# Ledger of designs, part 93: designed miniproteins, single chains, continued (5)

Each design is a single chain, and the fold is of that chain. pLDDT is the mean over its residues in the fold that is shown.

## One batch from the design tools (miniprotein)

Design m19225
Fold by ESMFold2-Fast:
Structure m19225 (fold): chain A 92 residues (1-92)
Amino acid sequence: MKPKIKRVDIKVLNEKTVEITVELASPEDVPEAIRILREIALKNGAKKISYEVDGTTLTMRVEFENEENLKKFIEEVKKLAEDSGGEVTIHK
C-alpha cells in the first residue's frame, strides 16, 4: 500500500546530499512513508539518512555515495509522489 502524499519539496544541498520535505494526507501515512523512502534511499546507495517528523510533515536528509545515485533517488521519489497524486517541486 502506498502512502497518500500531498506534496514533496526536493532541495538539492550539494552533489551528494538532498533534503526532501513530504506532506502526507494523515499521520497514519507517516510510518509507511518513512519505511518506503528509507528503502529507496538505501537501494540507491545512501551513506547517511536523518529524518524529522512534525505531524503530517516528514523531512528527510540523505547523503549518497555519488551524484548519479542522488539523481536516481530524486527520480524514484518523484514517481512515488506522482503515483499518489502529489505535487513535486525541485529546488537547486
Scores: mean pLDDT 84

Design m19226
Fold by ESMFold2-Fast:
Structure m19226 (fold): chain A 99 residues (1-99)
Amino acid sequence: KEELLKKIMEELGIPFDPNLPRTVASLGVVLGIISEEEADEIIADPSLVLPAVQKIAYYLREKLGYSDDEVARALNLPSSSQARKLIEEYKKKLEELKE
């Protein structure tokens, strides 16, 4: 699980942080985007972290009016461009779900 989490963080462009799944899960619950049960799943399964981060980034920008810089700060991402990338990937997933 640690190796998978490290790869996910490398894809996000952040240094290894073992607390990222818990941070993402907690933020998702506070925002009403995910249930507490889904949060427990994200903490237990690192493969769910990237989809959850993408969804939360999308919600912060598109629903709450956060800038890409504010989204990056909230998720401890290295840049606004990384936040934008996550949001665009989530938008692609939403389009696929409609097809």
Scores: mean pLDDT 74

Design m19227
Fold by ESMFold2-Fast:
Structure m19227 (fold): chain A 90 residues (1-90)
Amino acid sequence: SSDERKFTLLMARLLAMQGEVLLIERQAAKSGNPQLKAIAAQMQGIVNEMDTLIKQYQAGKISVEELEERISKLETEFDALSAQAYALLS
C-alpha cells in the first residue's frame, strides 16, 4: 500500500541516519575531537526521538500528520548537525 511504502522509506531513512551517526562516532574516536563526539551524541538523540515518534504513531497516540511534521523538523536538525560534523572532519 501507499502507507506501507511511506513507512518503508521512513525506516530506510532512519537506518541511513543511524549509519551516519556511527561513522561520525568512529571519526570522533580516531581524532579525539570532543566537539565531534558531542555532535555525534546530539545526532543519536535525534535518531532516538524519531524512533520514539514512530512507536507513538504505531500505538495510535499521534496522527500521521503530526508524525510527518515532527520527523521533518528532526531531519532538518539532523542535517544541520551532520553539516557541522563534516566541517570538523575537513
Scores: mean pLDDT 88

Design m19228
Fold by ESMFold2-Fast:
Structure m19228 (fold): chain A 65 residues (1-65)
Amino acid sequence: SHAEELVRRLAARMGIRLTDAAVRLLVERFGEDELALAHALAELKDFMTGDTVTEADVRAWLATR
């Protein structure tokens, strides 16, 4: 989808690796809101503990907001 392409493009520009499940969850939560997605990805980059942001990481991050 266009929203999934947007998420992947933003993540690539920021040097963030995402699982497909993490991409789908971000699209479900934020749709095509580019500013909200860019902000979320910046926060997730600081939150991540491994090489790749997973769906579990996105869910944990959302729970702390």
Scores: mean pLDDT 82

Design m19229
Fold by ESMFold2-Fast:
Structure m19229 (fold): chain A 100 residues (1-100)
Amino acid sequence: MNLYLVTFLIRAPGVPAEEALAVFEEELARVAKENNIEVKAITSTQLSPDRLSVTVVLASENSFEEVKEAAERLAERIRERLEARTGRPVELWVQVKKLE
């Protein structure tokens, strides 16, 4: 089983950090279940009123490429939900690192 560190940087103008995190956690649970990924830890830090950093530790037997694709799909789902709420563009950046 491989461990992965995934970092998300979210900029959602007009969305409170608590609401952005709730959307993140709901979509993470869905994507993790769909891709047979175990979520080990979630850590969040508010960087500014409109910027949130979320770091997730994932355990999976999936390849790095598969985990990266799942993380990018998660990012797309979060962006779409937050944009639908605000009617404003949401910026989302994702980085995946393998921990060995």
Scores: mean pLDDT 87

Design m19230
Fold by ESMFold2-Fast:
Parts: sequence; structure tokens; C-alpha cells
Structure m19230 (fold): chain A 88 residues (1-88)
Amino acid sequence: NPELREEYNKELEELDDITPEDLRERIRKNSTPEELELAEELVEKLDGHEAIVRLGKLMKKRGVSPEKELRLIRDVVLLIGKLLEEQK
């Protein structure tokens, strides 16, 4: 769906200006307790690959839409990336 891809790209552009704290809040608001616990573990480990695999598996089990799954995974991976840049 081109409309959903455009919205996704717009969110990605907005994420360039978003702080790690804003990303943590967005993840918290858009996650179930189980998804949030896993996301927080993966962010602490700074493991983007593990985040994609484990969050994808959990969200698929829960019947979450692919768009919502990709959005959450994107936010977690972006947060990990920003935290890794702060360590330089």
C-alpha cells in the first residue's frame, strides 16, 4: 500500500529529530507489557538484529498487523542506533 509506505517514510523523517526519551515513550505507549519488557531488554543489549527476530516472533504470535509490527521494530532499532551513536 503506497499510502502506508509514505506515512512510514514521513515517520522515519520525523524520527531524525526525535530524542531517545521520546522513542522510549512511543515504544511504551504502543506496546503490550510483554512487548515492552522484550523491547527494553533488547534496547539494553543494543542488539538490533535480535530485536527484529524476537519482536517479530512475539507480534506474529499475537496477530499484530505487519505495519504495526514494522513500526515498533523500526522504533526499537532506531533507539538502539541513537544510543550507539551517543557512546562514540
Scores: mean pLDDT 74

Design m19231
Fold by ESMFold2-Fast:
Structure m19231 (fold): chain A 84 residues (1-84)
Amino acid sequence: SLEEQQKAIKELLDDVRKATNVDEAIAAIEKHLPKLEGLTKRVVEAILQALRDATPEQQQAILDGLKKAKNLKEAVQAVREAMR
């Protein structure tokens, strides 16, 4: 359900907030990815790919933004801001 996907995103973002570096954040996203479905999963896969393709400076900016994000919309905005 949409509510279950929203809960899964909150759990993913909570785990990312505990990450001390980019590698831990990538591992946290990969760990939670199998719990996601449909469009939500595709968006999170795109965030993960952006992290993998980014420069070290962009990766840190994405991580800092993701740690402030409370939902998927804010997470997407954080990635867009970091990749400018």
Scores: mean pLDDT 86

Design m19232
Fold by ESMFold2-Fast:
Structure m19232 (fold): chain A 66 residues (1-66)
Amino acid sequence: SAPSPERQAAAQEAVGLVSREIEELGADPTDPKQLTEALRRAAERSTDPRARGLLERAVRELETPA
């Protein structure tokens, strides 16, 4: 029922990349536009296809509200 170790590792990588981009940009994570920019940059820097996929999905969800 828990996520696989592989998916957990990808999620940790994605979170780490986003946190660094937020710090580098001085972004406000409560501002959707600033958060989206940080997520986009994190996706571009990701070398893990799973982590990149998670970040790209998050960007789409913020840019295309259902």
Scores: mean pLDDT 78

Design m19233
Fold by ESMFold2-Fast:
Structure m19233 (fold): chain A 75 residues (1-75)
Amino acid sequence: GMPPPMPPSPEELQRRRELVLKQSSKIAKAGEKNPNVSDEKINEYIRKVVTLAFDEQKSEEEVEKYTEKIIKELE
């Protein structure tokens, strides 16, 4: 039989938390520079970063690519 998936380690969860904080700060900063984007929309992007990191367990590179895409869209 296939082995069950291993739960993420505490160290991995901490790295994901730090990733979310870093990427969320970048999105928030980009949103502050764009008067045409609502705070609600910025919060939706930040929630997606949290979902990608914790729920979907995406790699740091994949989360960073999402953040770069959003920042480019906010320009």
Scores: mean pLDDT 78

Design m19234
Fold by ESMFold2-Fast:
Structure m19234 (fold): chain A 75 residues (1-75)
Amino acid sequence: MSPLQQEAISLLQKTTQAILAEETDEATKAQIQAVLDQAIEELKRTRIDSPLEAAKFMMRTLGELESVRIEARRR
């Protein structure tokens, strides 16, 4: 596993903990955690050869997390 993969995983975990600390809905927390667990597993299987590839993966994962939070909004 490359240093870039390890750094990306660490950053994702830190960002998730911050998001989960602000979230109170149990179902939304579970969905956020599931998205991150899947992203981390995919990242472990993905060859990250450049900072650009790492950045693209991070942006995609953060977009998925934002989508989950938007969908959880019910007025």
Scores: mean pLDDT 75

Design m19235
Fold by ESMFold2-Fast:
Structure m19235 (fold): chain A 85 residues (1-85)
Amino acid sequence: SEEVLKILEEGIERLRELLRRAEAIGDEKLAEEIQGAIDNLETSKKNVEEYPPSEEALEDAKKSAEEGVKKIIEELEERLREAEE
C-alpha cells in the first residue's frame, strides 16, 4: 500500500542521511551497518510493491513498518551521535 511504501521510503532517506554522516567521520563499521539497514528496507519496499498487503493485513503491516523503521533509525542515530563529537 502507499502508506507502507511512504514509511519505508522516509526511513531509507533518513538512513541515507545517517550514512553520509558515518562516512564523514570515517566510521566504516557503522557505515556498513547503516548500508545494511538501507538494503533491508529497499528489499522490504520492493516486496510491498510486488505483493501489497491485503486490506485485512494493512493495519498490521503499517504498524510493523512504523515500529521497525523507528527502532532501527533511533538505534543508529544514538550510535552515530556517540561517535560524533
Scores: mean pLDDT 84

Design m19236
Fold by ESMFold2-Fast:
Structure m19236 (fold): chain A 74 residues (1-74)
Amino acid sequence: PAELIVPALYEALRRKGVEIPGIPADTEFTPEQRALAEKLLPVPVEEIRALLRKISTGELDADQAVAEVERLLE
C-alpha cells in the first residue's frame, strides 16, 4: 500500500547508515514497513533519496510512488 512507501524508504536509508533529520534513532517501524525496507536494502542510496525527494515535492503521486518501488524491487 502507498502508506508504507515513505516510512519504508526512510527505514532502508537508516539501515544503510544514512542519518535522517527528524527521525529518532529509536523509532519503531511496523513489521510491514520493516519488511519493505529489507527488500529495498540492495537499492542504491541515491535511488532511494531521489524517490523520496520526488514524493516530497509532489512530483510523484501515491500510485506512481508504488510503481517506482515495484520497479526498484524487480
Scores: mean pLDDT 75

Design m19237
Fold by ESMFold2-Fast:
Structure m19237 (fold): chain A 77 residues (1-77)
Amino acid sequence: SAVLEKLRETAERLEELGDLELARVLRSVVEFSEQLKLPEANAARLAVEALQAALGLEFDPATSLDEVLERALEHAE
């Protein structure tokens, strides 16, 4: 899954930046999505929701996966 690979790569980058909490959030989304065999769109939505919560952002279902991943990396820098 392209989405799950993107989440793993972002988690690795977050770990390199020292943000182990955000990395763990993404790894948990990957594990949950694989266990339940979720469609890529559902996995992406879970990642958006989980990262918005972890970053202390208001829930916005219109936020794209790419946008929230960029915000997570900016937060960790």
Scores: mean pLDDT 84

Design m19238
Fold by ESMFold2-Fast:
Structure m19238 (fold): chain A 92 residues (1-92)
Amino acid sequence: MEKPTWSLAEALDVFSSRAELSKEEAKQIALTLQSASPPILSEEERDALIKAIEEQPTEKISRAEFLAILDELGLSLKLAMAFLHEAARRVK
């Protein structure tokens, strides 16, 4: 799998600021969530998410579609925890 090019803050900003993501951007978010300290996703959860992203019929994935994939995989709480973790780091 590719090395993440984004920090957790950058990945969450891309997700929150864009109405839709490319498959590559969505996969980078998955890689970043697994590479966080502590990891938000396990390696198996990351691989399942990347597979679900690659199986989408369109090159672009809306935020709603990405959230639906997370819900189907049981990872919606993991994404919420990522936002809470990053929000806590921003208040300085």
Scores: mean pLDDT 77

Design m19239
Fold by ESMFold2-Fast:
Structure m19239 (fold): chain A 92 residues (1-92)
Amino acid sequence: SEMEEREEIIEEIAEYFGLPPEQKERLLEAAREAGLSPAELREIKEKLKEVEKIAPLTPEQVLELALQGIRRIRYRREPEAAAREGEELEAA
């Protein structure tokens, strides 16, 4: 199941970077809302690891970069939907 694979990848990110449960849940929800595939989430995970090689990331920075990655992928597919989701995430 894509949902199970998505949850597994987000758990891997949370474990690797030390994300608290609340931040992990926010990331999972953002990925679900954006309709990201497991492959797209793996791209985000690998990009985060590459950034970590340059400078250490706090859990807050990891969450922000991951959310930006999700928004960029969504924006390439559906620019209007991504913009609306950005407003909802800031307002909610």
Scores: mean pLDDT 76

Design m19240
Fold by ESMFold2-Fast:
Structure m19240 (fold): chain A 78 residues (1-78)
Amino acid sequence: SMSAEERISEAVRRLVEDESQWPAALAELEELIRTGDRETLRNVRLALELLLKYADLSPEARARLEALLGQVDRALAE
């Protein structure tokens, strides 16, 4: 099975390279946010921050990633 780091990297690759894989990539990130330890959550947060800063995103895509970042921040506050 894939490590959490490998799963994050694969989800990011799908988000930047293949719009058809967005539902699967988002579901994978949501699962990592729901089940991950604090290190996994910090790595997801970093990945989302880098995507929001450097990726060429539609307004709709940006809003979805910002919502996930909010979920990570809430999980890390617990």
Scores: mean pLDDT 84

Design m19241
Fold by ESMFold2-Fast:
Structure m19241 (fold): chain A 66 residues (1-66)
Amino acid sequence: SPRDQLLAEVDGLAANLKSLYPSPEVTEKVDAVVKETRTLLDAGVPVADVRSTFLRRVQEVLDEAQ
């Protein structure tokens, strides 16, 4: 399903970010973004809207990690 595909993409990207930036701060922020993404999907927010929100939040984490 589109939901399951997004969750797999989210988990994979989260693991990659934690590997590239192995700091407690980045790990905490990434885990918060993953939790937010799952909460939005569980609340029935459209997958496309959840994906755009997730990508924005990932960009924020990357900008702060640099």
Scores: mean pLDDT 85

Design m19242
Fold by ESMFold2-Fast:
Structure m19242 (fold): chain A 90 residues (1-90)
Amino acid sequence: SAYVKAVEALVENPGKFATAEDLAKVKGIGRASAKSLDDYFRKHPLSQLPQRSPEDLQKIKGVGKKTAEEIVAYLQKPEVQEKLRALYGD
């Protein structure tokens, strides 16, 4: 999924995708979808995403149940959790 790839890009390259225009460079993401993701992540920091439900992620315009579950599954990987703790943990 293009949305999962965008979340992966944000986690692996913090600060590189600071705007909707940067997110639109992710293959398969149009400008409108990139803006929806940017608006969500500005209000919901990546450090707090592992605590969000798939239902909460479905509030992102264009993200359905399956895509939300795939994003949560990615964020719950031990490798990803360790990276998020290093970047945003206490």
Scores: mean pLDDT 70

Design m19243
Fold by ESMFold2-Fast:
Structure m19243 (fold): chain A 60 residues (1-60)
Amino acid sequence: MKRERALEAAYEAALEALKLGESEETAFQRGYIMAKQEGLSDREAEEVAKEAVERAKKEL
């Protein structure tokens, strides 16, 4: 499913940013870009990026 691929890509991007010591805002922006690249709408990409950042924070 398109959303599942977008979430996976956004999660990996957000996790990498946080591991490098970047801010949550930077992690969100990277996740948003990946979700948009996977073809999500602006609103869906924002929701997926937010979820990706929260998941990445919990798994660190």
Scores: mean pLDDT 83

Design m19244
Fold by ESMFold2-Fast:
Structure m19244 (fold): chain A 68 residues (1-68)
Amino acid sequence: MIRQSSLRPRRLTPEQAAVLLDVVRERYGEEAAAQVERLLAEGPTANELAAAMAQEDPELDARIRAAL
């Protein structure tokens, strides 16, 4: 489906990033948490984070989506 979404890009706060990292670390291990931490440190929007994870580690992206 080709359509521009009007959904506001949402940057993760430091608090949200910390919670997400804790969840990833507990469920998927330290290596997965390190990858997510690197992506979150760049301060991406939700769409940018999804795109970056899909390009860098599609398996991690799928696991995080399944956990959410």
Scores: mean pLDDT 59

Design m19245
Fold by ESMFold2-Fast:
Structure m19245 (fold): chain A 73 residues (1-73)
Amino acid sequence: DELIKRIAEELGLSEEEAKILLEAVKNRESPATLAKKLGISQETASELLKKAMEIYLEYETERALELMKKALE
């Protein structure tokens, strides 16, 4: 999906890793849990969660604004 591909591209991850990261964001998983799933440090997992959440919120906001614009145009 577009969101998974965007996360993968921006963070230099595979689509599989990006999918795991996106599910972690949606499930509000801790950096420790994500670190175990991806085999990375908790510090790296924390930074990835932060960036992925930013991308996710930005994407959802863009979708909401696009729907609003279509309703007005």
Scores: mean pLDDT 80

Design m19246
Fold by ESMFold2-Fast:
Structure m19246 (fold): chain A 72 residues (1-72)
Amino acid sequence: APEAAAGARGQAAMDELKKYVEELNKKYGITDLTFQEVMDLLTDKIDAGEISVNNWEQLKKAIEEILKEKAK
């Protein structure tokens, strides 16, 4: 199982990202944006070299910018 193979820190980070997305989604009143869609947009930025997966603060900031853009 993929979860069984994940390190404890990696699993915790994914759970924190999901909670952060849900919290921001509620904060900005966004109902049509899922965690998966946010991850897809985030992955595009990572692939473009704008954000590092190893920098938690950059990931959170990027998620906030994505949701802020969608809220407009």
Scores: mean pLDDT 70

Design m19247
Fold by ESMFold2-Fast:
Structure m19247 (fold): chain A 87 residues (1-87)
Amino acid sequence: MPSLEELLAKIDRGFAAVEAAIAATDDPAAQRLYLLLFAREVAELMSTTDEETRKKLKEHAIRRIRALGERFDMPEAAEEAIRLLEA
């Protein structure tokens, strides 16, 4: 199994790519889609890990999603993305 450090690094790389994609577009629908795709990728990653690792990945991803929601004024999209991780 990948280490917690490797999984957190994968989330951070995904976050950087999504942040760049959101910043590169002025289309709110595309921005929302990128954020939701990031959440789905993290949820898939979480499904392959033990419960303790899953909690840490979830906490880290939620922090990243909230930061994007605040930066790009997308609070509803951020809450939808967080809901995907909470399910």
Scores: mean pLDDT 83

Design m19248
Fold by ESMFold2-Fast:
Structure m19248 (fold): chain A 86 residues (1-86)
Amino acid sequence: GEGFAVAMEEAARVARRGLQNEKAREELIKAATDAAGTLQETGSVLAARDVLEQKLKEAAKAVPEVREDILEIGREAAARLEAAAA
């Protein structure tokens, strides 16, 4: 459905974020990949949102130097995914 396509685009946007920290970029790609996989397996945008939020929270702990940037990306993505699920 339309929500699925929007959610897949949002995962791709998270993966394409150009943070100046290489480890942070790798963690964003990993989080987006896991969220996209959940979306493809379940068809649930909300399940993909929960996976993305959890993985980005883990990434923020792994890369404390850009923690706030990662958490802000997570909040923006979660809000867009929630809107896509409505």
Scores: mean pLDDT 83

Design m19249
Fold by ESMFold2-Fast:
Structure m19249 (fold): chain A 67 residues (1-67)
Amino acid sequence: SEVRRKAIEFLEKLAKKVSGEDQLLIRIAIKELKTASDEEAIKTIKNLSKVLTGELREELEKLYEEL
């Protein structure tokens, strides 16, 4: 899935820029995305954007709009 591939690539890049709990949450989301349908992938990104704060949330909201 192109949606799943784009989401995973984006989150892999984002995970390299963060540490601690935010990195863990992003890595869990990547793991979920590897087996997700397109609908499940969109929901995973949307849910992740609700738990992350500040600049990370804004980046995920931009990704969500492109999916």
Scores: mean pLDDT 79

Design m19250
Fold by ESMFold2-Fast:
Structure m19250 (fold): chain A 110 residues (1-110)
Amino acid sequence: MTVLTPEELKELAEKIPGARVITGSPAQLEAAFEEVPLPKVLILPVKDDVEAINYALRYFDPERPTAFALLEYKGKRYLVLVFAENEEELDETVEQIKKYLPVSEIRRLN
């Protein structure tokens, strides 16, 4: 059996220039979230769109430019969350994500 690990996603995400990528279990992501500087990208395993929406709402900050996307990779579904200091930095990070990750659609949260 090929065990699909967060490691493979981390390798893809590490190719995104200028952004710090956080991936792993939900508990590991929660611990690291506030300590990682902007721009940052969170990749969270999700079972369905409802869980993805719940995580997006949990990490939503109305004072920071934020975007989200859904990613299907090797039969697993993931939520991708992007946080930046300003709109320009968010746009640049989103374009790099589109280049390196097979995301379906990237949408703004604010």
Scores: mean pLDDT 70

Design m19251
Fold by ESMFold2-Fast:
Structure m19251 (fold): chain A 74 residues (1-74)
Amino acid sequence: MWAEIEAAIREALSDFSEELQDFIIELVKAGLDASGSEATAEQARDFALLLKETYNEEELKKLKEEVEEELKKL
């Protein structure tokens, strides 16, 4: 279940820092929990690969900062 999703994200982002891997895993988990949706390991992998194709490591760090700022407003 979630362990397979986590493993898929970590494998897709294996060249990124563990901090960014943890951030993306928590982001996916929060999104699924909030929406009541389920995701497959394949969907999680595809999402992580899309992020990797769209953003470099520096851009993902900026995204993490923006998400953390939004969470502080809640």
Scores: mean pLDDT 76

Design m19252
Fold by ESMFold2-Fast:
Structure m19252 (fold): chain A 105 residues (1-105)
Amino acid sequence: VDPLSPEELEELARKVEEIRRRIEAGDYDGAMELLEEMAKSPLISIRMYAVVLGLELISEAPEEEKEKLLQRMIEVLEELLEEETDPEFKNFLQLALEQLKELLS
């Protein structure tokens, strides 16, 4: 994965802080919306961070929110997997998708 520019790193940092702020406020839907936006980034690094942050969001969410967030994240991973061309990122997405689907079974 190519390194992010200073401007891209600053933008990523701002998005991460906004996601954390939404989680702290109990706005899990809003946090997931921002992650879905990041997952549409043309930069593979930002798409990877969206997946990692999404998994962290699910792990930290209260039980009553987990099923809804799991379902939304599965949809995000399936969309990413359909469009992704990088073999290593595809493998990561497939493994993450399998883990999340197992949690719903």
Scores: mean pLDDT 80

Design m19253
Fold by ESMFold2-Fast:
Structure m19253 (fold): chain A 80 residues (1-80)
Amino acid sequence: MEESLERLERVARENNDEDTLRAIEAVRESGGKVEALKRLVDEFFKSGLLDDSLINLIVSAANSDEDATEVGKHIGDRVR
């Protein structure tokens, strides 16, 4: 999880995206809860930065296969 969050933070910082940085901190504070990961997806989507690489990093931050599936479904709902 932490390696994925560090890479996500780098993208947010390079784009001066304070809202996404706050969403990443919420993921850390929550211990990788699905709701926090879904918010992180929403912030990257709003910023126009959401791509396959970031999707893979966010999904890999999930604590279980079930959580990863929920996050993936949320991403699918956003990009269709």
Scores: mean pLDDT 80

Design m19254
Fold by ESMFold2-Fast:
Structure m19254 (fold): chain A 62 residues (1-62)
Amino acid sequence: SSSDVQRQRVQQLVQSVEDIGRRLIDQGNSSSDPNIRQQLINQARDLVDTARDNQRQSESDI
């Protein structure tokens, strides 16, 4: 069904964003500047949260 195809696409996007988020957290943890570390961690959380919210919204709109 169209709903199943949309769900798969959203899931793939969420997985990609989660991978990017993990890399940003790793980069943040390797930084000696606490401001840069916090910024990267915050960006990673925002990206992951946004992707997950978009996934839930897509499921509720179907």
Scores: mean pLDDT 74

Design m19255
Fold by ESMFold2-Fast:
Structure m19255 (fold): chain A 97 residues (1-97)
Amino acid sequence: SEVEKLAEEALKVLDEAIALVEAAYKAGKISPQLYAELSFNLSSAKNAIKNRDYDSALEELEKAKKLAETIPDEEVKAKLLALLEKAIKIVEEAKKL
């Protein structure tokens, strides 16, 4: 279905965001605290999408966006914000169906 396709696309974007956050942490570009909080919010968003709880997914993605805005590395910040905005748009579209 179109909903299943959008959910799968959102999950792929979130997997890319998680990989970016892990790479940034290993490179010393984000603190251990910020890494833990972002990882929690992104994993919670993935679980919400899998459960078709799009309202909870959007709440967790908005929390991740606020945390991403605090990232001191401008390139990592810009890339993560772009991925989060893309995921939010896909989830908003899935919610309409």
Scores: mean pLDDT 90

Design m19256
Fold by ESMFold2-Fast:
Structure m19256 (fold): chain A 65 residues (1-65)
Amino acid sequence: PTVTITAGEAPIVNLTTGEVFGPGETVTVDATRYTVNEDGIGQVVTTEGDVLLFDARKNTITITT
């Protein structure tokens, strides 16, 4: 699935590369895993093996299968 995340009130962090995406910035990745915990903390694991951290309550997420 393709995951598109737009940073809102919280940044998106690529934990693998250290890249940070700020308010209004958009990241689109091919994902092997998508999880959101009860606190709204989300992780995406990309097909390249990168791990993205985001806040599902403060960011906009679109998943295309």
Scores: mean pLDDT 83

Design m19257
Fold by ESMFold2-Fast:
Structure m19257 (fold): chain A 70 residues (1-70)
Amino acid sequence: RLAELVRELLAALAAGDVERAHRLLAEFRAALATASDEEIREAVAVGAEANPEVPQEEVEAALEQLLAAR
């Protein structure tokens, strides 16, 4: 699931595990191609929660870009 991949990616980055982060990014990109709108929305929400300083407009733009990219 995309949201779980985002959580695992954030955890790997916080731990400094670069190799795990690279693998999770590849899995995220593969999962994104077959993800539903709801899965993408949930993944973006998890990312936004972890980065509260990101403006809502940028979060909304990222969501639209990801929905258009699949």
Scores: mean pLDDT 77

Design m19258
Fold by ESMFold2-Fast:
Structure m19258 (fold): chain A 89 residues (1-89)
Amino acid sequence: MKPLSEEEAKKLIENAKKRLEEIEKEIEELEKSENPDPLRITSLMFEALAVIEDARLVAELSPSEKLKEEAKELEKRAEELLERLKKLA
Protein backbone atom coordinates (compact mmCIF):
# COMPACT_ATOMS: atom_id res chain seq x y z
CA MET A 1 0.00 0.00 0.00
CA LYS A 2 1.07 3.61 -0.65
CA PRO A 3 2.27 5.32 2.57
CA LEU A 4 0.32 8.37 3.72
CA SER A 5 1.92 11.78 4.30
CA GLU A 6 1.27 13.36 7.70
CA GLU A 7 -0.93 16.00 6.00
CA GLU A 8 -2.98 13.31 4.19
CA ALA A 9 -3.39 11.39 7.46
CA LYS A 10 -4.45 14.57 9.32
CA LYS A 11 -7.04 15.34 6.63
CA LEU A 12 -8.48 11.81 6.85
CA ILE A 13 -8.68 12.05 10.67
CA GLU A 14 -10.35 15.49 10.60
CA ASN A 15 -12.87 14.35 7.97
CA ALA A 16 -13.54 11.15 9.95
CA LYS A 17 -14.13 13.15 13.17
CA LYS A 18 -16.59 15.48 11.40
CA ARG A 19 -18.49 12.59 9.78
CA LEU A 20 -18.60 10.69 13.09
CA GLU A 21 -20.12 13.71 14.91
CA GLU A 22 -22.76 14.06 12.17
CA ILE A 23 -23.57 10.31 12.32
CA GLU A 24 -23.90 10.43 16.13
CA LYS A 25 -26.34 13.38 15.97
CA GLU A 26 -28.48 11.57 13.38
CA ILE A 27 -28.47 8.38 15.50
CA GLU A 28 -29.68 10.42 18.51
CA GLU A 29 -32.56 11.75 16.38
CA LEU A 30 -33.42 8.23 15.15
CA GLU A 31 -33.33 6.88 18.73
CA LYS A 32 -35.91 9.53 19.74
CA SER A 33 -38.16 8.60 16.79
CA GLU A 34 -41.07 6.19 17.33
CA ASN A 35 -40.67 4.92 13.73
CA PRO A 36 -37.04 5.37 12.53
CA ASP A 37 -36.56 5.33 8.74
CA PRO A 38 -34.86 2.02 7.76
CA LEU A 39 -33.28 3.63 4.66
CA ARG A 40 -31.70 6.31 6.87
CA ILE A 41 -30.39 3.63 9.26
CA THR A 42 -28.85 1.70 6.34
CA SER A 43 -27.28 4.88 4.90
CA LEU A 44 -25.72 5.74 8.29
CA MET A 45 -24.37 2.18 8.64
CA PHE A 46 -22.50 2.58 5.32
CA GLU A 47 -21.17 5.98 6.47
CA ALA A 48 -19.95 4.45 9.77
CA LEU A 49 -18.24 1.62 7.84
CA ALA A 50 -16.49 4.21 5.63
CA VAL A 51 -15.20 5.99 8.77
CA ILE A 52 -13.89 2.64 10.09
CA GLU A 53 -12.06 2.02 6.78
CA ASP A 54 -10.50 5.53 6.76
CA ALA A 55 -9.42 5.14 10.40
CA ARG A 56 -7.84 1.74 9.66
CA LEU A 57 -5.99 3.24 6.69
CA VAL A 58 -4.46 5.94 8.94
CA ALA A 59 -3.67 3.39 11.69
CA GLU A 60 -1.73 1.23 9.18
CA LEU A 61 -0.10 3.85 6.90
CA SER A 62 0.40 7.02 8.97
CA PRO A 63 4.02 8.05 9.73
CA SER A 64 2.77 9.61 13.01
CA GLU A 65 2.20 7.51 16.14
CA LYS A 66 -0.12 10.26 17.48
CA LEU A 67 -2.32 10.04 14.36
CA LYS A 68 -2.35 6.22 14.59
CA GLU A 69 -3.65 6.49 18.18
CA GLU A 70 -6.34 9.01 17.13
CA ALA A 71 -7.31 6.68 14.26
CA LYS A 72 -7.75 3.69 16.63
CA GLU A 73 -9.98 5.78 18.90
CA LEU A 74 -12.10 6.91 15.92
CA GLU A 75 -12.42 3.29 14.72
CA LYS A 76 -13.69 2.29 18.19
CA ARG A 77 -16.21 5.17 18.26
CA ALA A 78 -17.45 4.33 14.74
CA GLU A 79 -17.89 0.66 15.74
CA GLU A 80 -19.93 1.76 18.80
CA LEU A 81 -22.17 3.91 16.57
CA LEU A 82 -22.58 0.99 14.13
CA GLU A 83 -23.80 -1.20 17.04
CA ARG A 84 -26.32 1.51 18.03
CA LEU A 85 -27.59 1.56 14.42
CA LYS A 86 -27.94 -2.25 14.41
CA LYS A 87 -30.21 -2.02 17.48
CA LEU A 88 -32.49 0.38 15.54
CA ALA A 89 -32.65 -1.83 12.42
Scores: mean pLDDT 83

Design m19259
Fold by ESMFold2-Fast:
Structure m19259 (fold): chain A 94 residues (1-94)
Amino acid sequence: MVEENLEKIEEEIKKAKEYLEKELKLNIEDTEKVAEELIRLIIELAEELGLDPEDVREGIARLLASAKSEEQKELLIALLVGAREALEKLLAER
C-alpha cells in the first residue's frame, strides 16, 4: 500500500540526515540542505569513478527541478541516498 512506501522513503531520508549530522556535523532541519550535501557527495564519488561531474550535476538538477510536489522532492532525495551508497560500493570494489 501507499503508506508502506512512504514509510520507506521517510526512513531513507532519516538515514541521510543522521549520516550528515554525525559525519559532516551539519544542522539539518530541512530537506533542501540534505539534498545539497548529498548532491556534493554524489558528484565527488562520481569523479572518483571517472564520471563527468558536470553531467552528474546537470542530471541531478533536472531531476530535482522536475519535482511537482514536496512528496516527489522527498522521493528524489531518497533516491540520491541510494545513489550515494551504490557509488560508494562501486568505488570500494575497484
Scores: mean pLDDT 66

